# Ledger of designs, part 54: designed miniproteins, single chains

Each design is a single chain, and the fold is of that chain. pLDDT is the mean over its residues in the fold that is shown.

## One batch from the design tools (miniprotein)

Design m1870
Fold by ESMFold2-Fast:
Structure m1870 (fold): chain A 82 residues (1-82)
Amino acid sequence: MNQNQAVLLLNQAGQLVRDALIRAGRVDEAGDAHNEISEAAGKLDIEKARKIAREALEKAGASEEVKKEVERLIEEAEKLLK
Protein backbone atom coordinates (compact mmCIF):
# COMPACT_ATOMS: atom_id res chain seq x y z
CA MET A 1 0.00 0.00 0.00
CA ASN A 2 2.70 2.58 0.95
CA GLN A 3 4.56 2.06 -2.36
CA ASN A 4 1.34 2.57 -4.37
CA GLN A 5 0.63 5.79 -2.42
CA ALA A 6 4.22 6.99 -3.03
CA VAL A 7 3.77 6.40 -6.79
CA LEU A 8 0.49 8.37 -6.69
CA LEU A 9 2.16 11.32 -4.92
CA LEU A 10 5.11 11.33 -7.38
CA ASN A 11 2.70 11.25 -10.35
CA GLN A 12 0.77 14.18 -8.80
CA ALA A 13 4.08 16.08 -8.54
CA GLY A 14 4.77 15.20 -12.21
CA GLN A 15 1.36 16.59 -13.19
CA LEU A 16 2.13 19.94 -11.48
CA VAL A 17 5.55 20.05 -13.22
CA ARG A 18 3.89 19.35 -16.61
CA ASP A 19 1.29 22.09 -16.02
CA ALA A 20 3.99 24.64 -15.06
CA LEU A 21 6.01 23.87 -18.25
CA ILE A 22 2.85 24.11 -20.41
CA ARG A 23 2.06 27.55 -18.92
CA ALA A 24 5.64 28.59 -19.75
CA GLY A 25 5.09 27.54 -23.41
CA ARG A 26 7.49 24.58 -23.06
CA VAL A 27 5.08 21.89 -24.28
CA ASP A 28 7.70 19.40 -25.58
CA GLU A 29 9.67 19.64 -22.32
CA ALA A 30 6.40 19.18 -20.36
CA GLY A 31 5.81 15.76 -21.96
CA ASP A 32 9.43 14.69 -21.44
CA ALA A 33 9.51 15.77 -17.76
CA HIS A 34 6.15 14.09 -17.05
CA ASN A 35 7.32 10.81 -18.65
CA GLU A 36 10.69 10.88 -16.80
CA ILE A 37 9.00 11.55 -13.43
CA SER A 38 6.48 8.72 -14.12
CA GLU A 39 9.39 6.35 -14.93
CA ALA A 40 11.22 7.40 -11.73
CA ALA A 41 7.95 6.91 -9.76
CA GLY A 42 7.61 3.35 -11.13
CA LYS A 43 11.20 2.63 -10.00
CA LEU A 44 10.62 4.39 -6.63
CA ASP A 45 13.62 6.60 -7.50
CA ILE A 46 12.89 9.62 -5.30
CA GLU A 47 16.23 11.35 -6.02
CA LYS A 48 15.71 11.18 -9.81
CA ALA A 49 12.09 12.41 -9.53
CA ARG A 50 13.22 15.32 -7.31
CA LYS A 51 16.07 16.27 -9.69
CA ILE A 52 13.81 16.23 -12.78
CA ALA A 53 11.07 18.20 -10.98
CA ARG A 54 13.46 20.88 -9.65
CA GLU A 55 15.17 21.39 -13.04
CA ALA A 56 11.83 21.53 -14.89
CA LEU A 57 10.24 24.00 -12.43
CA GLU A 58 13.32 26.25 -12.68
CA LYS A 59 13.04 26.24 -16.51
CA ALA A 60 9.31 27.01 -16.22
CA GLY A 61 9.94 29.97 -13.89
CA ALA A 62 7.43 28.40 -11.52
CA SER A 63 6.21 30.30 -8.45
CA GLU A 64 7.56 29.48 -4.98
CA GLU A 65 4.09 28.14 -4.08
CA VAL A 66 4.22 25.57 -6.94
CA LYS A 67 7.83 24.65 -6.07
CA LYS A 68 6.84 24.12 -2.40
CA GLU A 69 3.81 21.96 -3.31
CA VAL A 70 5.89 19.74 -5.66
CA GLU A 71 8.63 19.35 -3.00
CA ARG A 72 5.95 18.55 -0.35
CA LEU A 73 4.52 15.74 -2.53
CA ILE A 74 7.99 14.28 -3.16
CA GLU A 75 8.89 14.48 0.57
CA GLU A 76 5.62 12.70 1.51
CA ALA A 77 6.43 9.96 -1.04
CA GLU A 78 9.97 9.63 0.41
CA LYS A 79 8.56 9.27 3.97
CA LEU A 80 6.24 6.45 2.81
CA LEU A 81 9.29 4.50 1.52
CA LYS A 82 11.22 4.73 4.84
Scores: mean pLDDT 86

Design m1871
Fold by ESMFold2-Fast:
Structure m1871 (fold): chain A 101 residues (1-101)
Amino acid sequence: SLEDIIQQLEALRAQLQAKLAAGTITKDDVLAFIDQTIKLNLEAIKLVEDKEAILSLIGQILSLIGLKFDLERGLISAEEAAKELLSIIDSSIEILKEVLK
């Protein structure tokens, strides 16, 4: 369900925030979190009927792909990428919560 996807995104957010706060975040950690966030946004698109929400979720996926590219090429640090990923996860959660209204 869409509520299950929101719960999974909130769990990913909490895990990412904890690793970032502990100073233990690695490039491989952030890459794994990006891939999981892309998967959850793709699963959400299959459940959403609102065109505006679908386009917003596609925008989030494109931002995640760009972040992954920058991180893989060493254009951004793992810590900076983790902070940007938290913002993207928060935006995805807000889009999905709006769909549920």
Scores: mean pLDDT 90

Design m1872
Fold by ESMFold2-Fast:
Structure m1872 (fold): chain A 91 residues (1-91)
Amino acid sequence: SLLEERKKEIEELKKAFEKNGPEGVKQYLIDKYGTDTDKIIEFLLKFVKVDPSKPPVYYLEAILKGDKSVLRDDVTDEEFELLRKIVEALQ
């Protein structure tokens, strides 16, 4: 399911962060997605309430600002902090 796929990815990101901090998250993303920013954005969109009128950059900016209102109701604070680290790594 979507929730199980998200949970598995978050657990791997948590392990990367626990081992090497933000640099570990960045290396995990490079190893898994390479330079394919579209795949990383697609992953991030699994955590947000998608509005077809909004471009993906709207959600990336909201996550960076700490705006939790764009998130799906099932997203935890811990998952949100990991999503912020992913968006920071894409800059």
Scores: mean pLDDT 75

Design m1873
Fold by ESMFold2-Fast:
Structure m1873 (fold): chain A 80 residues (1-80)
Amino acid sequence: MLSDAQIRAQLAALQAQVAAIEADESLSRRDKAQQLLDIGTQAAQLLLQANANPATPDSVIAEGNALLQEISARYQAVLA
């Protein structure tokens, strides 16, 4: 089971990947959308794992939910 520090580190890594995807002008719009969806899936799985541990702070759960909302917004922006 992941510690809260490990969950935060993985969330930060996923946020960095989202920024890198957005900044990569060599990627097609469709490739960006697909990669954002893949990162969103990883974030959702991480959040499920965090919720399975009752010792996980609510702040960590909130951070994970905020990342999922950001990914969703960026995905919609790429498709617009």
Scores: mean pLDDT 82

Design m1874
Fold by ESMFold2-Fast:
Order: sequence, then structure tokens, then C-alpha cells
Structure m1874 (fold): chain A 57 residues (1-57)
Amino acid sequence: HMAERARQKAAEAGLPQSVQDAIARNAEVLEPEGVTDELVDSMVRVAKNALASPLPA
């Protein structure tokens, strides 16, 4: 299941719980559109970059 996999990858990357939840939710929402391992890895990387730079609310 892609959402759980995304959550695990986010946790392994050292992302905060709130970001892990956000990534898992995004993977769940995007699953009908064809979520892949590469897309999950991209989401984790984007989240890491976002934490280094504040995002608008």
C-alpha cells in the first residue's frame, strides 16, 4: 500500500510526524492516478527541501 510505504520512507528520512502524515495522505489521494515508488521518493525529497525553506500557509 503506497500511503503506508510513503509514511515509512518519510520516517526513515527523519521528517517530523506532521510531515509524515501529510506525505502519506498525499500518496493516498494520488493512488488512483498511479502512485509509484519514484513519486513517493520525490514527495519525501520535496518535503525535506520544504523544511529547509518555509512554505506559504
Scores: mean pLDDT 73

Design m1875
Fold by ESMFold2-Fast:
Structure m1875 (fold): chain A 70 residues (1-70)
Amino acid sequence: SDDVLSQLSTVADNMTGIDNEMDQLDNTFNSNYSDSSVMNSVSDNVMNLMKEKNSLSDTMSTLRTTYDSL
């Protein structure tokens, strides 16, 4: 259905946004690796984004399965 395709597109866009944010955090980490406060903050943010991306990946897999079953 068009609704499922729209949801898949939205999830894909959200995952791309997370990848872009993670790239920015990786650059910050590499520029500031000697600052333990910055490193800890970046590490926590990356772990949270990885958890969110994994959740979105599971959602995308479920939506694809639903679409294929239609």
Scores: mean pLDDT 80

Design m1876
Fold by ESMFold2-Fast:
Structure m1876 (fold): chain A 67 residues (1-67)
Amino acid sequence: SPQEKIKQLQDQIDQIVAQTKKQAKAILDDKSLTPMEKTIKLFQLMADATGQIVALQSQISAIKKQS
């Protein structure tokens, strides 16, 4: 069903969010990095994650319009 497809895409978004939080924590906990290096790495991580989530949300929106 369209609802099952949406759930699968939402589960993938949830996995990306969980993995991104884990990676962000690793960056923040890294005592070898300066505050500026942490900021840059976090920005890159958030940009990559946001791009993936936006693409998946677009797929969900397309399915909803077809229903």
Scores: mean pLDDT 88

Design m1877
Fold by ESMFold2-Fast:
Structure m1877 (fold): chain A 75 residues (1-75)
Amino acid sequence: EAKELVEALLNEDTEFVQKYYEKLTSTEESIEEARKVYEETKEEAEKADLSDEKVQMELSLKIAEKLLEIIKKTE
């Protein structure tokens, strides 16, 4: 769930984050897809006003959703 991943990242829930990280890094393909998501969202984040809590949350959810899609493809 995208919201749970965002909350885990914000609260430094290392166990929850570690489980998702292990799934994301289980194959070279999932690593490459995660890297592309990072590069795409980094450019969007640079253009966005991250001081706005709503904008920050929307970007975080978008990133989490893309990462979860990569995990689903691996499963």
Scores: mean pLDDT 66

Design m1878
Fold by ESMFold2-Fast:
Structure m1878 (fold): chain A 59 residues (1-59)
Amino acid sequence: NTTEELIVQHIQETYGFDLETAASIVDAAEGLRQALGLPNSMLLPLALLFADVEATYRT
């Protein structure tokens, strides 16, 4: 959806990840959000947490 696309773009711009990496982060965050029954508002904070972890492993 539009919200996921905006979060993907934000992660690419903020962390410098390519489209594939940013999209996989958002997909993983959405999967976890759905599995835990969390509201849609949790997608952005979860995606940012996953992006921070990915950035740490690239250091």
Scores: mean pLDDT 82

Design m1879
Fold by ESMFold2-Fast:
Structure m1879 (fold): chain A 87 residues (1-87)
Amino acid sequence: SQSQQYNQQGIQYYSQKDYDTSIQYYQQSLQIDPNNSVSQSNLGDVYFQQGRYDDAIRYYDRSLSINPDDTGSRDNRDQARRRQQQS
């Protein structure tokens, strides 16, 4: 789907550490499919790398509300919560 294509572009820019462009593609994915848990989790990862822990937690929570069995998103959310408390 177009949503999956935008998610893949977001992943490519994330791998290049172009976080701003990565965010734009993940947001495009979510405009087409708001319930794309993978794009939500990936947005969490980008915000985490930027030290934006409140934003990271928000997107991990959205992802987990759709896919509660995503252990990676849960673990990353918990790490973001710990980093937020230390900052």
Scores: mean pLDDT 88

Design m1880
Fold by ESMFold2-Fast:
Order: structure tokens, then C-alpha cells, then sequence
Structure m1880 (fold): chain A 73 residues (1-73)
């Protein structure tokens, strides 16, 4: 189902972002990665609680931050 798959995607995003955070020395990347981790955690928790609207809002914020992170490359 979409909910279980979306939770798994947020958990993977958190894991990948934590690894990236441990390897980067760029303070702009560190700030973006910390925000991605926190918002992804909140989105996963909202989705587990059944708050799909909140999870959708948080997911849009995570996607925007990921685009900013890619632009820093």
C-alpha cells in the first residue's frame, strides 16, 4: 500500500541523509541535511499516525530541500 511504501521511503531518506551529514564539511549542506532528516522523521510519524495531509505537506518541504541540496552538488 502507498502508506507503507511512503514510510519506508522516508526511513531510507533519513538513513541516506545521516550518512551524508557524517561525511560533509560544508555548513550549507549540513544545514539542509539536518532539515531533511527532521522533516522526514516528522513526515514518517505523521503518516504512521494516519495524518496524510500533514505528511503530504512535510513531503513537499523535503522535496524542496532535496532540490536545494542537489543544486549545491
Amino acid sequence: MEREAQVALFDMQIAVSRIALSTTENPEEQALLQQIIELSRQAAEALRAGDVAKAEELNKQVQALLKQLQALS
Scores: mean pLDDT 82

Design m1881
Fold by ESMFold2-Fast:
Structure m1881 (fold): chain A 91 residues (1-91)
Amino acid sequence: MSPLERLEALVADPAASAAELLAAAEELLRWFAANVASLSPEEVERLAGRFLAALDAIAARAAAEGDEETVLRVGRLAAELAGLVADHLAA
């Protein structure tokens, strides 16, 4: 299972905590940073779109749980992802 498929499966699981989702998102960001240079622009756009949708779902769950720290950390991950995408597409 890819890190993205694992994250999407956890997002679909109503029993998964925002903290478990955040850990999976951090794993996906590490994979993306290591592999982005090998991806086509179309693959980067598609993967980043799916990743951002998952991050929005994590932020919504964290907010519902009252977990402000996880909401802030999701915002940081989204900013890091945006930077990786911008750097790759500018090359």
Scores: mean pLDDT 84

Design m1882
Fold by ESMFold2-Fast:
Structure m1882 (fold): chain A 73 residues (1-73)
Amino acid sequence: SEMEKVREEIYRTANLGIQYLKNKDYEKALELFKRTKELVEKNPEVLSEDERKALEESLPPVIKKLEEILKKK
C-alpha cells in the first residue's frame, strides 16, 4: 500500500541519516533527517502515536545541531 511505502521510506531515510552521522557526513545526514521530518509531518497516519512522538521529539534537536555545525564551515 502507499501508506506502507511511506512508512518504509521514513525508516529508510532515518536509518541512512544515522549512518551518515556516524561517518561524520553531516551534510547528507542533515538532508536525510530533514526528509524524514517532512515525511512524518505530511503523513501522520502511517506511524503509531508512540513512533510519531519519538521522531517528532528526536529529529528537531538533531537537525538544529547539524545546521549549527554546518553554519560554522
Scores: mean pLDDT 86

Design m1883
Fold by ESMFold2-Fast:
Structure m1883 (fold): chain A 65 residues (1-65)
Amino acid sequence: PLSPVEDAILGALMLFPDEPLTPESLAKILGVSLATVQAALDRLEARGVIERVPGEDAYRLAPVS
């Protein structure tokens, strides 16, 4: 199961389709620490649900084929 922070990150990414969000932006949006966001992003990326934009410290939902 997803943690509340992981679920909130997915919700934020769904609200901004095709707009990659940085860990700093997500921390501001969710009102949580950067460390909390980074840990949640690492878990979501490991699950293949999100991906990091190449060459940037920004994340988006994994592509739907």
Scores: mean pLDDT 79

Design m1884
Fold by ESMFold2-Fast:
Structure m1884 (fold): chain A 60 residues (1-60)
Amino acid sequence: SPLDAQLQAEIDRILEEHKQKVKQLKATISDPLQLSIELARLLGETVERILRVKEEIRAQ
């Protein structure tokens, strides 16, 4: 459906942004424990963004 195509495009964009942010964190954080914590936080933020987009598209 058109909504499925829109949802997939928005998810793909969010996942691409996530990949870039992961690269940035790996480049800036040298401590493995701190990196793990920040990666977990970033994953949580990415999941929240995807859930929000799903709700917004379903409401249309």
Scores: mean pLDDT 86

Design m1885
Fold by ESMFold2-Fast:
Structure m1885 (fold): chain A 84 residues (1-84)
Amino acid sequence: ISRDIEGTVEDLVTATGLYAQVAKNLIAKGDLESAKLFTDGAANLADTTKFLASIYPKVASEYTSRATQYRDDAEAALAQAEAS
């Protein structure tokens, strides 16, 4: 497994976290429409991380949990805001 694959997975996890943070910031501002777009983006990035982990489990698997947590946190925040 190459360093390039590990770096790509790390960048995807970082991007997932950034998308989740943007979604949370938009929720705080009341922009739920934009927050949904960034939450969906975080979900897509987390799914890509899981796909790479299925191919390169020794390198990518440790990052799957972090990407999933970022996605789940953003989705939970959005759901709570929409319920309010």
Scores: mean pLDDT 80

Design m1886
Fold by ESMFold2-Fast:
Structure m1886 (fold): chain A 97 residues (1-97)
Amino acid sequence: SPVDELRALGEEFLEKLKKELNISDEVYKEIQAVLDEAIARFEAGEPLEKVLLRAFGKLVDIFEKHLTKEQRDKAVRILGEFMRRALEVGRAHRAAA
């Protein structure tokens, strides 16, 4: 299911941030809430590109509020990788439908 694949990508993204940036449990939970909302909006029928753009903005705001400059640079790179992979999941499942 595209939802299950996107959920797995979100979990990988969170674990990568925790491992590479040593984010706090508070920041982890805030990011998880954004990803959970994104999945819920996608399941409700919002276009994936719109859902991902909204999530990107919210995640960048969280990074700016809670992370150092060096952590933010790494976080944006990790986020960019996640966004590219999420778009590929969406493309693959549209082609198979």
Scores: mean pLDDT 85

Design m1887
Fold by ESMFold2-Fast:
Structure m1887 (fold): chain A 79 residues (1-79)
Amino acid sequence: MNAEAAEKARRLAQAALDAAKKLGVKVHSVEVSVDAERGEAHVDITAEGSDKQLEQLKQEVQKYGESMGLKTTVTVKNP
């Protein structure tokens, strides 16, 4: 991973954790892959929460990725 992709991945992971904390969601794992050359990101989150909380988490992370110029795909699932 190049430095730009690594930094964007770090920011996406942190944004996911911050959004989860704000929503009262317990995060078990966050996996982020960023292709800076293609402007794409994939975020896979395993978290405990209601369907509404997990949908809000997905939307907030996707918006954050889009704000960085990344076509962001977010998957959120219960353990």
Scores: mean pLDDT 83

Design m1888
Fold by ESMFold2-Fast:
Structure m1888 (fold): chain A 84 residues (1-84)
Amino acid sequence: MIKLPPEEKWEEVLEEFGETVLGMSLEEFLSLSEEEQKKLLEEVYKKAREIAEKSPDATPENLEKFDALYEELKALIERYLKLK
């Protein structure tokens, strides 16, 4: 079972994630409108999904698990942002 990092490291993970995956700092991402934030997350998902499909581990079962994990990650990012 894939384990998420502990909550104490979430800020560090999200900051690194923002810079590496979104191409901007977490601060810049938070300065965007909710509509722009959602659009950017959707674009990141589509690109990551395309890469996953080209992976040697791209079985239907693994792709379904990837989709489920990405939905959880999106929900978690939205919850984290709401807590600020």
Scores: mean pLDDT 65

Design m1889
Fold by ESMFold2-Fast:
Structure m1889 (fold): chain A 64 residues (1-64)
Amino acid sequence: SGRDLLLEAVRRARPQTEARLAEMNALIAREKLSPQEVLDRTRELFAEWARLVDRALEELLAEA
């Protein structure tokens, strides 16, 4: 079903997103980022996650 495909796509994207979040947290801890810079990096991370989910969905649909 469409829901099961979406959930699998999310699961496939998660490890790469978690690694990127860890990198961002390390930068925040090292650099005194402004609230705006933290917000911008967070928005970029969510955009990257959405792209990874879309890619995984395309691959799953191609397998069907």
Scores: mean pLDDT 77

Design m1890
Fold by ESMFold2-Fast:
Structure m1890 (fold): chain A 84 residues (1-84)
Amino acid sequence: EKEKIKQEALGIASGIVDSATRMAEAAAKEDPELAERFRGLAEKAQSYIETAKKDPEKAEEVLKQVNEIRDELGRLAAEWEARR
């Protein structure tokens, strides 16, 4: 179902925006470069939210892309944790 895939993609993307934004804020005072990388991931996820809302036919592509961004966010979060 196209709508179900769209809602799943939007849910994942929204979670990325929230998490990456919080991590960027936390990292900003100690590592501005890492904070910028977190902000970049949030911006990418936000872009895919807009794509999924405007073009539901791209829902499967958006779902794939936001899953990749989520994995990248996880790796970046692990890197941030290692620097603490």
Scores: mean pLDDT 84

Design m1891
Fold by ESMFold2-Fast:
Structure m1891 (fold): chain A 81 residues (1-81)
Amino acid sequence: MEPARFETVIEELVIENPKEGGFKLVLKRTTRVTLENGPVQRITVTEGPLELEYIGEKKTDLSEDMLRDLEAFRETLARLA
């Protein structure tokens, strides 16, 4: 039973104003809609910022701790019905 399924997937987790010598967090939210029976089985709708900026030119600056939090955050947001 899947007349319409919405799946929110985060491609880039960056949604925060970068401070000096830091990085920018922009939460990129992508919603996918799947129809039960129709011309399309799945349709992708991207919402939010389509760009991510890095201040400091260093992804390592994100810190491993934050990386883990982002992974858990993505899993929580990517909740399927």
Scores: mean pLDDT 43

Design m1892
Fold by ESMFold2-Fast:
Structure m1892 (fold): chain A 90 residues (1-90)
Amino acid sequence: MEELLERLERLLEEARRRGDETTVRITEAAIDALRRGEEGDPNAVLELEIELGLAGIELGIAKLTKDEETERLSRELIEVIEEAIRLLEE
């Protein structure tokens, strides 16, 4: 869990440095949901699934526009959110 939060915080810093406001918003929401999930919030998984869907849309847009950095960030964000959902469902 701590490792996933650290990975999300690193992605957040990178998105902020690049001025990627959409990825910043999704990553902040994912961090918030994961922290609440650790505290036993039953809605945390649903909120992470919503952010996963939004990250998937961002990835699709990045691929269409050939934005390699947003594509990379979106892929990494998707991987971390999927791992967070798996961990919270166990």
Scores: mean pLDDT 85

Design m1893
Fold by ESMFold2-Fast:
Structure m1893 (fold): chain A 58 residues (1-58)
Amino acid sequence: MEEEKEKLRKETNELILKLIAAGHFDEAQKVSNLMAQGKYEEAVKLAKEALERIEKER
């Protein structure tokens, strides 16, 4: 359990950094809040959706 959460946490942190680099601090903050609550699957899903919209749909 802990090992899986650790991997998700690291993946999500990389996505957060991409959101910050793109200037989307609100999305990065929401993802960080989900991680703080232990909702790693929701956090990574939200981050990926936000990045996809930024890159393709904006």
Scores: mean pLDDT 77

Design m1894
Fold by ESMFold2-Fast:
Structure m1894 (fold): chain A 94 residues (1-94)
Amino acid sequence: PTRTATFRTQALLDEVAAAIEAYAKSLGLKVEIQRDEDENTLQISVTSPDKNKTYTVRVRLVDPETAQIELEITEVKNGKTTTTVTPVKTVRGA
């Protein structure tokens, strides 16, 4: 039943993307969302108003009940660019 699992995974990806876009718009933030339905991935980039911080969230749905989330923060401070990547976190929905 891989067809049913794939369909549910795509539906969850749509729901997550819509929720994040709505939340970011409520905060007045500029958000860029990139989807790859074949890879079941979602990349969300949010840039601070001063352009000194960029938050990139990568979400991969490995199945309809399991998501892997990674956060990348890029900061520009005193002319120095620092990139911090958090460990990939696995989240299970039930």
Scores: mean pLDDT 67

Design m1895
Fold by ESMFold2-Fast:
Structure m1895 (fold): chain A 90 residues (1-90)
Amino acid sequence: SKREELMKRLEEVRKLATETRDKADKMVEQGAPKEEVEKLIDKGIKRVEEAKEELLKEMRELGVPEEDIEAAESVIDHMIESLKKLKEYV
């Protein structure tokens, strides 16, 4: 169903955020320079932001209710903010 496809795409966005966090954590454990870890997090944030815009556009084109679009946006924005906070601790 269209709902299952959209949920799968939201999980793909979540996976991008999770993979960014996992890579950053691994780099920190391996003693990578702060600047390299920050660059990786910034690239991850950009990828999540781009995936967010594409997903929200597709949801609107499919006529998904605005409350469901706002809920998806809120979830993704929370992921982005979590990555930004991670960058503060590097």
Scores: mean pLDDT 86

Design m1896
Fold by ESMFold2-Fast:
Structure m1896 (fold): chain A 64 residues (1-64)
Amino acid sequence: SSDSIMEYTKQQLQIMADAVDQIINARSVDHYSDSQIDKLQAQQTAQVKQQVAKLKAELDQKMA
C-alpha cells in the first residue's frame, strides 16, 4: 500500500541520516586516520544497505 511505501521511505532516510551522523562524529576526532575513516564508511554503508534491504523485503512481502 501507499502507507507502507511512505513508512519504508521514512525508515530508509532515518537509517541513512544516522549513518551519516556517525561518520561526521568520527571525522571530528583527530584520533582517526583517513584509512580508518574509509573503513568506517564502508562498514556503515554495508550496514545501511543490509537494513534497507530488510525493509524492502518486508514491504515486498506485504505487497505480494
Scores: mean pLDDT 72

Design m1897
Fold by ESMFold2-Fast:
Structure m1897 (fold): chain A 58 residues (1-58)
Amino acid sequence: MAEELLKRAEEDEKAGKKHRASIYRTVAEHVRENGIELDVEAVDAAADQSAANLDSFS
C-alpha cells in the first residue's frame, strides 16, 4: 500500500527523520511501479535496521 508508506514518510520528514522518510518513499515508489503490495510491518523493520546501520557513520 504505497499511500500508507508515503504517509509514514511525510510524518518522519516533519519530525526531522529524513533518512527514515527517504526509505519509506523509495519503497512506496517501488510498490507503485511494480504493483506489488508489501507488508508495512516488514518495511518498518527494514527501515529501523537501516537507520541503526547508518547511525554508526554519522
Scores: mean pLDDT 69

Design m1898
Fold by ESMFold2-Fast:
Structure m1898 (fold): chain A 61 residues (1-61)
Amino acid sequence: SMIERARREGKRLLEEEAERRGLEIVAYTSHVRDGVVTVGALAENPETGTKETLIRRIPLP
């Protein structure tokens, strides 16, 4: 489905960002609202233990 494709794309972009920044993704979240798929990731810096949330919003056609 379009929603499943958007979730995969969002996760892919988050994985690329995490790899570029040296972060490890520990959890994913997603929701769909008003034609937009929001994909979130909780990411941790393995050297410091600091966590942050990364977010991608993918509009549906």
Scores: mean pLDDT 86

Design m1899
Fold by ESMFold2-Fast:
Structure m1899 (fold): chain A 83 residues (1-83)
Amino acid sequence: DEVKEKVLLYLAELASKHGRTIVTTQAEIAKAIGVSQGTVSRVLKELEKEGLIKVEKLPGGRVRITLTDKGILEALKAKYKKE
């Protein structure tokens, strides 16, 4: 799923600048990727099921997203598959 790869790469880019734990909103991710908030919600759940991220709900519609070691590795693989 290309949207899932784009979300993972976006989170990995933020993690490279701010550390593995990112506090954001689903609306901000949706705007950055160019998809609906519903699509972001689905993709975040799939990434968490695959053990690539951990997601925690915060007050005010925010989410805390932590990239796992597996998530970092899969983001690197996705980056190097685009030729």
Scores: mean pLDDT 81

Design m1900
Fold by ESMFold2-Fast:
Structure m1900 (fold): chain A 75 residues (1-75)
Amino acid sequence: MTLEELFEEESEQFKEQAKILLEKAREAVKKGDISRFASLSTAAMLSAAMSGDEELLKEIKKEIEEMDKSLGITS
């Protein structure tokens, strides 16, 4: 594979991981599990950052901020 093909494959994996972790974070919020939410939201942001997709990272950060606000938690 070319370097570009390898980068695209890794980027796609991180994008999928970020989306899965964000969904798990939403479930933690519904359950009131603050510790699990904190861990999952951090992992989702890291995965989005590693994907190199700035728009995805921006959206995930915004979703996490909204969830934090709904829980009454301020960083």
Scores: mean pLDDT 77

Design m1901
Fold by ESMFold2-Fast:
Structure m1901 (fold): chain A 94 residues (1-94)
Amino acid sequence: MKKEIEEVVKKLQEKVAKLPSSADPRAVWEESLKWLEENKENEVIILLLRAQMALGEKGVTVPDEKEEEIIKLLENNDEEGLIKLLEEILKEIE
């Protein structure tokens, strides 16, 4: 789970960073999320990508304490705990 999530996030971040100045980074993220949802990818991966997009739009980084908690949940393969934490982060950022 952790390695798969990190690989997907890294690939999307690299795509966004390499876009020409005329491209809308948000549109690339939205299309990527739709593709993941259509392919029935893991719910945790979809939620993590939504969290990354929301944080990026607001120019906010995840608090260090929350990052450490995410890492622990990923290492323990605790999907339910990770979903709950990501939803809390998104709610706080809204």
Scores: mean pLDDT 59

Design m1902
Fold by ESMFold2-Fast:
Structure m1902 (fold): chain A 67 residues (1-67)
Amino acid sequence: SKIEEAKRELIKRIAEQFGVEYDESLSVEEQIDKIIEALGLTPEERERVRGYFDDLIAEEEEKVKKE
C-alpha cells in the first residue's frame, strides 16, 4: 500500500541520516530495531528514540492519507 511504501521510504531516510545500512528484506519494525541497535543506545535513550520514530511514522501515515 502507499502507506507501507511511505513508511519504508521514511525508515530508509532515517537509516541514511544515522549512517546505518538499509536492508530491503527487513520489515519496518525490524529496520527500526536495527537502527536503534546500531546506535549503541542506553535502555533509556532507546525508549526515547523509539517514541520519536513512532511519532514520525504516524505523521507520515497521516500525510499519505491526505493525498
Scores: mean pLDDT 76

Design m1903
Fold by ESMFold2-Fast:
Structure m1903 (fold): chain A 85 residues (1-85)
Amino acid sequence: MSYEDFLKIADKILNAPELSEDEFRELAEKAIQYLELLMNDPSLTKEELLRLAKIAQMLADKAERYGLPEIAERFRKLAEELKKK
């Protein structure tokens, strides 16, 4: 999956005015799968990896607002891993 595909799904999650918990969970799971693939992509620049880390942190914050701490923790762990690369 491409960097651009992740950016599109992240934008949908972050800028959607209202999502149900089920809709949020489905989109979040897809975003997590994209991040896991992208963090192992050797073609990504350090700047792109840092941007992904920032977006993952923003997604974690939104997951907390939805009352989904387990999803928020998964995004935070991915953000930390991306920042360390």
Scores: mean pLDDT 82

Design m1904
Fold by ESMFold2-Fast:
Structure m1904 (fold): chain A 73 residues (1-73)
Amino acid sequence: SVSRLRALATSLGQQDGVLSATVDAERGQVVVTIAKSEAEENLKTVRDAARLLGGRVASVEETDDKVTVTVEL
């Protein structure tokens, strides 16, 4: 449900260390960007928040300045 994806994106976007959270409705995913500083703690926060909403982390991609986390329902 796109409504569930939007709720997930809103909740994830409010977490500390999250820079952005966007819905990819075609793939049924939320794409979350977190700061690379404290990335392990920020990733744990995203993972825990996603789990509480019935989601899971599907993939994690790291660059020099950020980490991109893909979350699925």
Scores: mean pLDDT 83

Design m1905
Fold by ESMFold2-Fast:
Structure m1905 (fold): chain A 97 residues (1-97)
Amino acid sequence: MAKVLAVGVAVYDDGEGGVGVTTDSPQEIISGKVTFENGDVAEITGGAVSPSGHGTGIGRGKVSEDDLGKRVKAELTFADGSKGIGEGTVTGVTRVP
């Protein structure tokens, strides 16, 4: 199963935001769900493969600045049709004005 290497969050003032996930898989993430420690959920709707060969996913959902350093569970579907469940930690948070 792919490892979740990094999770980044961009928080908007309404409590919604963007989520980015980086994995050790060489496969693009096409869909998925990220569940935060507080029970909030973000939906991954697309992704890419980085120049370093890491599969990335991007999505949107309910997020908080308080998620920094907290555990997340990621349930991901890759472009090859494989599915992965991984745990990670929120490694970065940016507030969007």
Scores: mean pLDDT 79

